# Designed miniproteins, single chains, continued (3), part 38

Each design is a single chain, and the fold is of that chain. pLDDT is the mean over its residues in the fold that is shown.

## One batch from the design tools (miniprotein)

Design m9297
Fold by ESMFold2-Fast:
Order: C-alpha cells, then sequence, then structure tokens
Structure m9297 (fold): chain A 112 residues (1-112)
C-alpha cells in the first residue's frame, strides 16, 4: 500500500491526523495508523491533512498541511496517539513524494 511505501521512505511509523468534512457538511477527526499501539522508542511521523467529500462521498479536496517527527517516550495506545497528534499545530514542510503517497493512501481508504 501507499502507507507501507511511506513508512519505508521515512523509516518511521506513520500516523495521519485527518480533518474530514462529510457529504452532510459535518467535520470529523480521523486518526489513521497501521498500528493500534506503538512501542517505546519508536520513531513516529505525524502528518496533518484536511479532506472534503462531495455529495456522492467522493474526495473533492485533499490538503496535506505538514509533518512532525516524534519518538515514543512510552508505549502508546490509540488514545495516546490521538492526544499526541492534537499537539501538532505547526509541522515541517512535506516533499512532493510524501504528499503523493499520502493522497494515494487517503484515496484508497476513503474510496466510496
Amino acid sequence: SAMERLEKLLKAVVVLDVRLTTPEGVTVRLLLSPRKSIAKGTKIAIFRAEVRLDAAGRIAEIRVLGKKFVTAEKDLDLADLYALSQAVTEGEPLSEEEKELIREYLEEVLAP
């Protein structure tokens, strides 16, 4: 998958913090990760993205906003990852390859 290629490129576990606007016009937050838990000492790449769906549930817009690298200070569960991703307000700029892989993954996961 695009996510596996991105994790290999970064040598890090990827966590994608997505603000999704539904077809009904409701904004929801999705935390997407290939892991349900992350071990202490693991390098994590947190990406922030915004996605808008059209009335048919298709992706109308994707914005990839930034990335931040962190190291897990303890074993992290889903609640820990959610809290950690909320703290990422300003991130490093993304390469075009990183943006393309994130868009590909979001299109795979959010396909109607």
Scores: mean pLDDT 79

Design m9298
Fold by ESMFold2-Fast:
Structure m9298 (fold): chain A 100 residues (1-100)
Amino acid sequence: SAVDYLMENAAGVKVTPESLQKAEEVEKFAREIASDKLSPEAAETVAYLARQAAIAYANGAKKLSDGLLRQGEFDAIRLGADPEKVKEVVEAIRKKLEEL
């Protein structure tokens, strides 16, 4: 994907077993909290970008990680999600990333 290409070739981010484990944990958390507040389509978009954000964060690419979460926020809002609910979901995901 374009995101995977940018992470590996532009940001120097590598996918490792450790980063995948953290990504799966964050993706599961994001899907659970987003599914409670957002439509299924918006929740899946947020969960996918949260997974990519977790891989970036695990590699120390914190600005890329935040950019991926912001993209998830914009995509969810474009899918009709409530901006206040999206903000709550993204803030919870940011806190989860800091715990890793």
Scores: mean pLDDT 82

Design m9299
Fold by ESMFold2-Fast:
Structure m9299 (fold): chain A 68 residues (1-68)
Amino acid sequence: SMNKELGEKAAEILREMGDEKAADELLELLNKASSTQAQTAYMLVVILKAEGKSAAEILKAVKELLAK
């Protein structure tokens, strides 16, 4: 439940940026992540968007986070 909600919120951010493919891939990644990983990834998405990163850069950063 929480993972699905966090994944949907994170994906919506990338969708609003106009990158539906990155949003879909992010959602898939977060649905497979733990609750802690999903929450950390969501915070990272919010921070990187505020810093002006592209959807592709945000997705890459989340992939790197989840690979650790």
Scores: mean pLDDT 84

Design m9300
Fold by ESMFold2-Fast:
Formats: sequence, structure tokens, C-alpha cells
Structure m9300 (fold): chain A 60 residues (1-60)
Amino acid sequence: GMTGVALVYEKKKEELEKRLKEAKENLDPSNPEDIQAVEEAEKELKEFEEYVNYLNYVLP
């Protein structure tokens, strides 16, 4: 069933949100790597949200 998978996804979302928060807190605008880390964290979170929406669409 999907119930166990939903709990794993909730934990993954929390991990991605924490990563984004930490990247933003450590952001040095003069450091390209820090800017990239924020952009990557935002992209991963958005892609994960889109993936979950896709799964809800294709899985009954």
C-alpha cells in the first residue's frame, strides 16, 4: 500500500526543506557555490513536489 511510502515522502520533504533553510542561512552572495547550493536545494524541493503530484496522478 501507499501509506508507508507517504511517510517516507514526508521525511524526504522535511529533509529538503531543512537543506534549503540551511543553504539560505549560510548564503554568502559573493560565493558562487553558496548561490548554487540555494538554487539546487530549491530545484530539488520543487522537483520532489512535482514528482509527488505526478505519482498521485498515475497511481490509483
Scores: mean pLDDT 77

Design m9301
Fold by ESMFold2-Fast:
Structure m9301 (fold): chain A 65 residues (1-65)
Amino acid sequence: SEEIDTEAEVALLLIQGVIAKKYGDYETALKYYREALELNRQSPVPDEETIARLEEDIAELEKKL
């Protein structure tokens, strides 16, 4: 079986988070964004731009709760 890499896993989590946010499920969106952030940080080559954006998005979502 072909395994997806960390970048693909982060992308899938972000898609799920965006869908949850669109439907007003901010708690679920926050969960997926936090998981995406942690996986990106654990990557051999972390995407610093994506990390910064996720930290900002998480902070904004926390204000909604």
Scores: mean pLDDT 79

Design m9302
Fold by ESMFold2-Fast:
Structure m9302 (fold): chain A 94 residues (1-94)
Amino acid sequence: ASGKISGVATPSGTLVPIPIPAALKYSGKKLHLEANLQSDVPATLELYVDGVSKEVSTSGTIEVDDLSSTSSLAFIVRAPTESPFTLDYKITEA
């Protein structure tokens, strides 16, 4: 499964929930997540798994294995000033 999300990053952070499709959610498999952030300004991408910070990237790319299919996934996107961003993500069975 894959998606593209556009929004506005803020200094306080913009929450971007990532839906796990039902086919993957009820698969009982571990999941792999890839994400790529595009922004015109330096921006921070942070992955939250079940409300806990899992990974932080200043390079705009996050790749994480061994995620539970029943976890809640969200990104927080931060920028020094309000700035448009595009986030591309892909979720697959690990």
Scores: mean pLDDT 84

Design m9303
Fold by ESMFold2-Fast:
Structure m9303 (fold): chain A 64 residues (1-64)
Amino acid sequence: SDSLTRQAEQLYIQGTRALQQGDYDSAIQLYTQAERLARQAGDDDLARLAQQNRDTAQRKKQQS
């Protein structure tokens, strides 16, 4: 639905902001929720982007 897609996009944007600020725990949580909502909305591209950026945040957390 349009509402699920908009929520997924908002969470993705917030996750990216958290990642830029070095808040890896928040980034992981936000991207995880964005991926879930994107999949429910059928937005496979957004779901894949959220998953990739979550993996990046997890990797950066391990390096910190």
Scores: mean pLDDT 89

Design m9304
Fold by ESMFold2-Fast:
Structure m9304 (fold): chain A 75 residues (1-75)
Amino acid sequence: LAAASARAALDAARAAEAAGIREAKEYWLQAMNASMAGDFATAAEYARKAAELAKEVPEAKESALRAMDLSETAG
């Protein structure tokens, strides 16, 4: 779960960067770091914040929802 959550967060961060949403990328990188540390509650919180910023970008939103779902399942 930790590796899957971290990978999903990294993919979401890349999508956010491509879309120009720098703040969302920053939150996704924080979610990735939290997932790797086993802090899934913090990872889910950062993933939620990033998903809110990326909600109107379809590519980033899909990756965001996946990362959030994996973090919540692990926590």
Scores: mean pLDDT 70

Design m9305
Fold by ESMFold2-Fast:
Structure m9305 (fold): chain A 82 residues (1-82)
Amino acid sequence: KIEELKKEFEKIGVITPKHLAGLIAPDDPSAPETPAFVKELFDIDGDGYLDPEEIKLLREADIDKDGTLDFEELLKLVDMLS
């Protein structure tokens, strides 16, 4: 499953705040649709939304604080959420 996650990640290069906008503000019609694999990754309780604790972990995983997650930062976040 990690290999499939990496393959999907390679299609987008990095996860930006725009990729997460659909999970944070799903009612914003200007927000780009969040990729399915990202929704599955962060939708731990199956409600389709990021809770405040998950958003906090996203900010902590972004080591350089540019709002962008590379694949290693994404894996760290998944590990913290698991």
Scores: mean pLDDT 61

Design m9306
Fold by ESMFold2-Fast:
Structure m9306 (fold): chain A 66 residues (1-66)
Amino acid sequence: ATYTVTATEDYTARGADDVSFKKGDVFTVTDVTALDEDVLVGTVTKPDGSVERAVIDARKATITET
């Protein structure tokens, strides 16, 4: 499934496996292995076209399945 993630607030990564984002950032997540109230884990395609495996704080974003 493909998900669209819209950041609702700024987040600064606390570790090497975290992803930083700013309020209003929109990016696509595919290959989702976990999705709950707190965490979204999948392959992130950022607005600049970069692709990485990441853990996203679902509490700081609006997540919509497409």
Scores: mean pLDDT 73

Design m9307
Fold by ESMFold2-Fast:
Structure m9307 (fold): chain A 111 residues (1-111)
Amino acid sequence: SPYSEEEKEKIYNSEGFHEIYNDNVEEAKKLVEEGKLEKALKLYEALRDSLIEVLGEDHPLTIKTMVELAKVYEKLGKLEEAKKLYEEALEKAEKTLGKDHPLTLEIKKLL
C-alpha cells in the first residue's frame, strides 16, 4: 500500500469506506446465493485488489476478502486456486493476527 499506517487507519475508519466495503460484500454474497459464481468471483477479485491498494496485503479485511474469494473458486471447482488463496490467507493471518486468532483458526479449518 502507498499509504502510511496512520493513513490506512483513517481510511478504514471513514464512514464512506465501510459503506462501500459492506455494499460490495452484500452484492458478492447475493451473487453467490443466486449461483452467479463468475460474477461473484470478479467482484471479490476487484474488492481484494482495491483493499490491497488501500490497506495492504496483510490487513484483516484484505485477508478476509481473500478467504471469500477462495470459497468462490472452491464452488467453481477450481480447487488448486482455492487452496493457494487459503494458504496465502493463512500465512498472512498467522503473521498479522497470530496463530490463535479466530480468523486464522477459521482458515485452518477450510484447508
Scores: mean pLDDT 84

Design m9308
Fold by ESMFold2-Fast:
Structure m9308 (fold): chain A 63 residues (1-63)
Amino acid sequence: MSFRERVREALALLEGGGPFEEVLAVLAPLLTPQMREDLRRLLAEVSEEEAKRRLARFLRTFV
């Protein structure tokens, strides 16, 4: 699966109300250790719903 295909699949899951763990699994091959740390920090600071919203906004910049 290409970068864009994984981003589109993750966006479809987020916009369809899929579980965050499944979204992260789709994105896992694309995440650097730094990105994983940034995402872990985000999840500690905000609700899962807000984290999903911010992630979806970010991912839309790539498609």
Scores: mean pLDDT 75

Design m9309
Fold by ESMFold2-Fast:
Structure m9309 (fold): chain A 80 residues (1-80)
Amino acid sequence: SSEQRELIQRAQELYDQLSPEEKAEYEKAVAEVEEEARKRGIVPSPETVFELLKTITQALEEKLSAEELKEKLLKVVEES
């Protein structure tokens, strides 16, 4: 939980630096991944949630596009 909280804090700090348009694109990417997981009946484990948080944080640090974030998040969900 401590490590997860540190990731959430880091992700929030990086997310807050995005433009309103970039924030909207990222939110859309995450929402589309959530919808796809729901359609497939996938309930993420705590380990998968941690991997998703790491993936989001890494994407923000590397300044990846929303499309690249979506692709990486879908891969994490599909491999879990």
Scores: mean pLDDT 82

Design m9310
Fold by ESMFold2-Fast:
Structure m9310 (fold): chain A 95 residues (1-95)
Amino acid sequence: MELWEELVRLSGRIDELAARGAPAEEGHALLKEAREVAEKLLEDPEFVREKIEALKERLADYPTDEEVLANLRPEELRELRAASWLGQVLERKKL
C-alpha cells in the first residue's frame, strides 16, 4: 500500500528531527501526519495486523533496543517505527 510507504517515510523524518534537536513544533506536525496516515491504514485492519505480526517475528531475535539498532538496516528501522505508530493507534481504539 502507498499509505504504508508514506508512514515509513514520515517515521524516518521524525527520527531526523529528533536527532538534530529540531523545535517541538516541527515534530508535532509530522506526528499528526503520521497518525492520520495510520488511521487510514487501519481501515484495512487485516493488512495492518499482518504487517505488525511480521515485524514482531523479525524482532523476536533482538530483545533489546540496542540490539535492534545495531542489527537492523535503516529501512528496517523505519518499518519498525511505522509499525509502532500503527500499534499505538490500534491500542487507543480499544479504549
Scores: mean pLDDT 68

Design m9311
Fold by ESMFold2-Fast:
Structure m9311 (fold): chain A 105 residues (1-105)
Amino acid sequence: STRERLRARLRRLERLLEELERRYREMQAKVAALANPPPSVLADLATIRRDLERIREILAELRALVDAPDPDVARFVRLETLALLHKISIEATILVVERRIAKAE
């Protein structure tokens, strides 16, 4: 059914968020281990945290859409696309932070 397909896509996005949150926690631990973390790294971590919170909000909206009596597929696709754009932003910022941490070690 349409709802079963949307639930499968939602579960993929939930797993994606879990992986990004894991990478964020690992990044926080590495930064916390630095004697003098650069302010740019702290700012980038704050940006990742805000983008993760935005994905959580999108996932809450997607759950409500899937649980609705007649799920709005077009709205689901728009929100899924927005979540994936935030994912790309997070992954790009993580690469920048990892490079800066490596130079600080």
Scores: mean pLDDT 89

Design m9312
Fold by ESMFold2-Fast:
Structure m9312 (fold): chain A 65 residues (1-65)
Amino acid sequence: MTPEEERAIKALVEAGMTEDQARKAVEAVRNGDFDKAGEIVGPALRKATPEQAQRASDELLAAAK
């Protein structure tokens, strides 16, 4: 797992996701399936603080590269 993927998983878990859901979101982004990633993370990010949501989104996007 890359450092970017590890940071994305941690940020998503801090935003209220399970590790399994965070891993699925990272896998979707790595496969270019941003619609699926958005479906997985959307509900958790809506409940997170703006700071947690922004961090999780930034780290998840970084994991795509």
Scores: mean pLDDT 80

Design m9313
Fold by ESMFold2-Fast:
Structure m9313 (fold): chain A 70 residues (1-70)
Amino acid sequence: STAAALNARADALVDELSKLTKQQIIDIINELIDKLSGIAKQQEKIVKETDDKNMLIAIAVSLSVVLLVG
């Protein structure tokens, strides 16, 4: 099912992103925002205001899942 595939992708992304630095995660989020053509523009503010790596991972995973669903 699509839900199972998205869940598996989210789990894999959490594991991969946990190995990265905050700056690398921010770079990924900015790329995802660009690909979403401003749909996630408000995420730029959250990314600038947060220093929590777990929050950055959550944002990156959420944007990646949104991009996959379309």
Scores: mean pLDDT 72

Design m9314
Fold by ESMFold2-Fast:
Structure m9314 (fold): chain A 90 residues (1-90)
Amino acid sequence: SKEELKVLSEMGDIYNDYREGKISREEALKKLAKLAGEAYKKGMKDIAVAAVNLMRDLGEDDEEIIKLLIEYGGLSEETAKELVEKANKS
């Protein structure tokens, strides 16, 4: 959908800003966690999984990704764990 393409574009912008040194890795991870939470709450679960996979590509471990999804994504611990588990299988 147009909304899904917008979220994917925002994820790409975050990753590119990180690669170009415009934002820190910590800032990129926080922004990705926020987008993952927003996408999940809108029912865009595949987009939320893509955001988690991108956080893993930035070298973050599953325990810290869960914490970031709770703190910045506004997800419950159980939901954050399920989302990370789905990303690990994708």
Scores: mean pLDDT 85

Design m9315
Fold by ESMFold2-Fast:
Structure m9315 (fold): chain A 68 residues (1-68)
Amino acid sequence: SSLQQHEIRVDLSGFSTDEIVRLLEGLMKVSGQESLELRHGPDGRRREVTVVVTATQETVEKMKALKL
């Protein structure tokens, strides 16, 4: 598969700070990226983050399998 820029929407509602850190570390490990671009949503009752990554579709599906 070709490398493409993907946006992965993550609902962090109900996640603790430790769970968020663990999820992000998992996403970095699966993507093979040293860093991830994050776009934060509003700090309301629901917290949403958009992860921006340049990867294959197979890598994106593997990242989504981390229950995004």
Scores: mean pLDDT 69

Design m9316
Fold by ESMFold2-Fast:
Structure m9316 (fold): chain A 93 residues (1-93)
Amino acid sequence: MLEELQKERREEEIRELARDLRVLRILAEQSPDPEVREELRNAAEHLRERLKREHGLSDEEIEKLEREVEEEAEKLAQRILRISQEARERHAR
């Protein structure tokens, strides 16, 4: 029972990390600032490495998880990009 709860918690954490990884990848591709894109790309690579080292996931397993969270990650990334754009427009005035 305790081991089952630990497994469920681990699976949830892995899913959240995979979603965050996909969000970072989308932001790295779509962000207007090249310096911010590079930082986001580096953060995505670091998070992918963490998934491999801490949770023992293969590149194929990570890619599968990213596909499973694709829609959620896309919606979140689009929201972040919109908020960031609106914030820049306010500060540019």
Scores: mean pLDDT 80

Design m9317
Fold by ESMFold2-Fast:
Structure m9317 (fold): chain A 88 residues (1-88)
Amino acid sequence: DEAKKLYEEGLELIKKEKYEEAAKVFKELVEKYPDSEYYEDALLYLGYSYIKLEKYEEALKVFEELVEKFPDSEEGKKGLELAKSILK
């Protein structure tokens, strides 16, 4: 399962604090596998990776997409609030 492989690779990169590489992997998962069971979590980790990279406008867009696609996502709502709080 390629989506699972990308998801696990991205998580390992986050653990190693390689946020630029993690963002690339999660972005690939989101773009190529939007129907996968990992899509929601990939958006969440992509958004947090952008926060770590101080790419707050990119993080905001990702969390807005997450909340739009998954309106009951508490983690997505928290990420959106975090991104908005930083941008003020």
Scores: mean pLDDT 85

Design m9318
Fold by ESMFold2-Fast:
Structure m9318 (fold): chain A 96 residues (1-96)
Amino acid sequence: MELGIELGRAAQRLPEADREAVLRYLEEQAKKLNPALARAQKASLENYLSLTGGEISKKTGPFVRTLILLSKFLEYVEAEDQEAVQAALEGFRSTL
């Protein structure tokens, strides 16, 4: 739940279309609950953060924070922790 609330708060500082995209992504990941897909997407996201974090000195912007929290959410999917995944989704929805 806490992770979802923090993710929702970070996403509130993004354009509406990006917030909707984050919610849709969380819902799709929760439905699939596919560890291999989550692992691949997390690796891609961590690679992006490594590249942009090095080039962009601002590591704490709402966009970067949203990506970091999404990476943590994907760890729950990779671990097949259905309770943590659902709690994060509910936490995000509670911020809407």
Scores: mean pLDDT 76

Design m9319
Fold by ESMFold2-Fast:
Order: C-alpha cells, then structure tokens, then sequence
Structure m9319 (fold): chain A 87 residues (1-87)
C-alpha cells in the first residue's frame, strides 16, 4: 500500500500547485501499479490502487470540467486518509 499512498501524496501536491500534467502522470503510474499488483496476485494492494485510481480520475474530471481545484484537492485528501487507514 506504500506506493499507492506515495502516488496520492504526489497527486495532492500537483493539485495544490495547479499542475494538471503532474496529476495525469500520477494517474498513469497508479494504473501501472494496479496492473502490477493484479499480475502478482496481490488483491489487497490492487484494491488500494483501485481506490487511488478512482480518486485521481474524479479529481482530474473536477479540474478539467469544472475548474474547481478546491473540490479536487478534497477528493484526493479524503482518499489519502482512507489509504493511510488501510495500509
């Protein structure tokens, strides 16, 4: 779960900086992490990556479609708290 947490921490920093490209990079890395966990048969880690991936997709949608940086930050922060509680 440590990598999923680190990717969401990086995503939160990117969102706070208004760095949409950085958010897209973290989304791509999270998708790769999920695929690797699934191939390894690590369902628990794959579920943590799924949570991070869903939060990143929603945050990017909010920023791109609504321009609401604060709402995107809140989505990422909530997901990060849940990941830290599970890891």
Amino acid sequence: GELAIKLLENALKAAEAGDVFGLEVELGLTAIGRAVAKIAGDEETAELFDLALDALKEALKIIKEKGDKEAAIEVLRKALEELRARA
Scores: mean pLDDT 85

Design m9320
Fold by ESMFold2-Fast:
Structure m9320 (fold): chain A 96 residues (1-96)
Amino acid sequence: MEKKKKAVEKGTKAKSRVERLKAEKYGRPEVLEGFAAARSIPLAHAKAVLEGAELSIEEGIKEAEEAIKLGKELGEEAKELIKEAEEAKKELEKYK
């Protein structure tokens, strides 16, 4: 089961990215909204700029999809991640 090690590693990486998107939105929504409104850009784009992460909406969606897939493989510990990743993907898709 060498694949399990890779799944855990990729799951952690994808989960971290999606969790950052979720935490930033709910942790500081007013700051993100204010910045996005001032610059007339989507929240996901504003978040990338503020964090210096250079995260595109497309990359965010891909990471959310990958987190959902890996989360299903990881099982229990990733149940919340799957839910949050699905929400993040849906939200990012609205900006397309």
Scores: mean pLDDT 55

Design m9321
Fold by ESMFold2-Fast:
Structure m9321 (fold): chain A 81 residues (1-81)
Amino acid sequence: MPSVEEMVAAFEKLLNDPSTSPSALYALTYHVLHEELGMPAEEARAIAEEITRAFEAGDLEKALALFREAVERAYARLAAA
């Protein structure tokens, strides 16, 4: 499994890629949080929506910070399971 830092670095590259659409970012964020990290679907959707909204507003620092927090929380749950 990638480290939190590796996952955040990959996400930062996506946020700075001009070809990244809001819908693609939402779909990827949801997939990573729910399918790969086991986060409940409703929680993953809510976080993906918040990240996508920050991205659409041009607040890339907020989008990245929200993603980091979500990944750290998911990793903490996996480590405790």
Scores: mean pLDDT 83

Design m9322
Fold by ESMFold2-Fast:
Structure m9322 (fold): chain A 90 residues (1-90)
Amino acid sequence: MMEEIIEIAKEEAREATRLGKEDPELMREAAEEAKRWAEEVAPSLSPLEQEALRLLVEALEAAAEGDEEKAVELAARYAEKALAAHQAAA
């Protein structure tokens, strides 16, 4: 269910933002590592997968900044794009 996956992504974004407020250094390092990994794998991914990864990195960056509203919005968009990429591959 698309709705269930989006809700899970939103809840994970809230949790990541809470962790970012408690330990900003840890969340900043996680966002930087995710960004480097995304840049490395991007050339081997479909356009939809690249969009999903970009949104995931942006959501982690927002969580590291403590911006829960932005992190939740980006995580929801990531989940939508990831589902679209999965459906296109089927």
Scores: mean pLDDT 80

Design m9323
Fold by ESMFold2-Fast:
Structure m9323 (fold): chain A 81 residues (1-81)
Amino acid sequence: MQERMAEAARRLVEQAMSLPGVEAVTADLDVDGRRIDVLVASTGPTLSPETRKQLEEIASEVSRETGFEVTVREASLEEVE
């Protein structure tokens, strides 16, 4: 279970990091709850609506494919690093 969640988290981080305006990404794994929380820090004051939409689409796709609960939220750079 943990290995499968780690692989899903890695894919989420890699895809999120490829998006415009993303400075840093981290993923927090709740193995017991089968949940992946993705924290995204913006290069500017906030993420663009386009980047937010792409992040939600990525999260929904991974959640649908894996059965894990995937959430994405914007965080400060200090929270991600």
Scores: mean pLDDT 80

Design m9324
Fold by ESMFold2-Fast:
Structure m9324 (fold): chain A 95 residues (1-95)
Amino acid sequence: PIELLEKARKILDEAAKKASGELKEQVTNLSEGVKRAIDAYKEGNLEEALKLTENIILGLREVIKQAKDNPELRKMLEEALKLVEEAYKQIKDEI
């Protein structure tokens, strides 16, 4: 799950560079959320890592809806969502 979350974070950091205003702030907050999920997992707190990862999935779904008129940004956010969903499944399977 760590490699998937690290890849998602890199995509979100690049997506934030392409976003503006409120959307940029939301994408930046999601990237920070991914870092917290990585840290929780590395500390062995699988329950916290799972909860943080679930919140990131919900947040990504919301910002994807907001990015409907920006196809490049939307594609990046959808790729990050896929990686975070795969990480969520792997963490859940460890519990």
Scores: mean pLDDT 87

Design m9325
Fold by ESMFold2-Fast:
Structure m9325 (fold): chain A 68 residues (1-68)
Amino acid sequence: MTAEEALEEMRRLREEARARGAEGGYTVALSGLHEAEKLRREGASDEVVVETAEKGLRAAREQIERDL
């Protein structure tokens, strides 16, 4: 997975959470996306950005399941 693909997947999950009314999942996805984007801006490697995004995706999915 590329850094761009991982960030796009996070954006999709954020919008899905919002559409489904999973407010906790939306907040977790938004926070994780911001952290991954911050690392990319600070010059982190694509591997670090992807790993951070994947952790955010897992946390957001778990929160969405708890919200719904």
Scores: mean pLDDT 83

Design m9326
Fold by ESMFold2-Fast:
Structure m9326 (fold): chain A 71 residues (1-71)
Amino acid sequence: MKELLERAIDYVKRRKFEEAAKLLEEAQKLAPDSEAVQRALIAAKRLSELENPSEEEVEEAIALIEEALKE
């Protein structure tokens, strides 16, 4: 779990949102009741659908993944 979330943060920082979303989908399968993981996954999927997400949107997604890491 922790390894998947740490890798997802790295991919988001590199603006590889599709790859980050795939890692977060695997994390959600391991923790299906985690609202923090669910919120992080929704944010990453949203970023993958945007043509050019802002730094603020990227930072918000990273913060959500970091909240999931605290569980």
Scores: mean pLDDT 82

Design m9327
Fold by ESMFold2-Fast:
Structure m9327 (fold): chain A 62 residues (1-62)
Amino acid sequence: MKEVTLILDVTAPSGEEARRRAEEAARERYPEAVKVEVKGLLVDGLVPDGVTAPVTARVFVE
């Protein structure tokens, strides 16, 4: 198992959607991922409406 950290630019109207979008992008890039964890101020509810902002995703693969 290995861990990969991604920094993703996400555009979303809410923190929940930003988290979902980042998780989707991470899984698309690493389809073998067993876990994906998304972090950042953006996904903690500080998402500007319709603005692109960076989020960090941690991807765990075997």
Scores: mean pLDDT 70

Design m9328
Fold by ESMFold2-Fast:
Structure m9328 (fold): chain A 68 residues (1-68)
Amino acid sequence: MVIEVKVVPGSKLGEAMVEHLKRLVEALGVEAEVKKVETSDPSKAGEIYVDGEKVNEEELMEKLLEAS
C-alpha cells in the first residue's frame, strides 16, 4: 500500500500530517509506504491518495483497518 499526501512546500501542517500518518501506519502494523508529494496548488494541499485513489479521512481509516 502506498499513501501519498499532497503538501505545499514549507507547510508545517502538511509535514505534521505525513509524520502522523507514518506513526499511525506503524502503530496499526500495516505494511504501507507514506510519501510526501509536493504541490504548488494550495487547493490540493492535504489531499490523500491510497494506491493512486483519492480518499477522504473515513475511507483512509477503512483501508488501513482492512490492511492491518
Scores: mean pLDDT 81

Design m9329
Fold by ESMFold2-Fast:
Structure m9329 (fold): chain A 100 residues (1-100)
Amino acid sequence: GAPKLTASPKKLEAKAGETVKVTVTVSGSGTYDVIVELYNKETGELVAKSKAVTVNGGETVTLELKVPKEKGEYLAVAKAYKKGTRELVAVSEPVEIKVY
């Protein structure tokens, strides 16, 4: 079956331009390239992304994300790809980020 991604915390508040941390756990037994992407909640536009890190199934990683200067509501989504490929295999429930 497909791996499952969980991202935490469920909600974050950040100041414009601040760096936030998202903790991601991947289930399963494979090796995955994991990234966190930040989307504008209203428009769905990708506005920021973390670096990608390689994670084994069952492990937890903390990824850093610089929030934009534009105040508003954003969704951070963790994505897992099969290691060394562009095959998307799992997506987390979003982390709600309010930038003020």
Scores: mean pLDDT 88

Design m9330
Fold by ESMFold2-Fast:
Structure m9330 (fold): chain A 58 residues (1-58)
Amino acid sequence: SAREKAIKAGEAGDVESAAKYLQEAVKGKDELGQEAVAIGISKAKNQAEAAALAAKAA
């Protein structure tokens, strides 16, 4: 849920809210889960940024 909120905020260009939700998503995991979540979030953030740039170019 926090990860999805972060992606949605990123697509809207709300970097502050996106960062807040990304931190929340990481906090609830142990060390092994934290690394996996960080990698997943990194990919999701890049995808959201790509979508925002595509919309801006259209």
Scores: mean pLDDT 58

Design m9331
Fold by ESMFold2-Fast:
Structure m9331 (fold): chain A 80 residues (1-80)
Amino acid sequence: SLEEEIKKLAEEARELIEKKAPEEEILEKVKEMVSLLIEAEKNNDTEAVKLGSELLHEVIDLLSDELAEKVKKLILEISS
């Protein structure tokens, strides 16, 4: 399900952040999460959208201010 896939990506992103992985790898996981969230919105999967938004917010909160701003810009670009 989309819920399980986005949950898996959120966990992977969290692990990459904890391991201090390269910024590019972290951004790639976040981009995958955003793509699944957009898919959930198009499918009117309300539960996946709620879970995905919450998990994305949690991941962003773990990032530095600079990386968080890059993620916010990326979300705007993908969502537009």
Scores: mean pLDDT 81

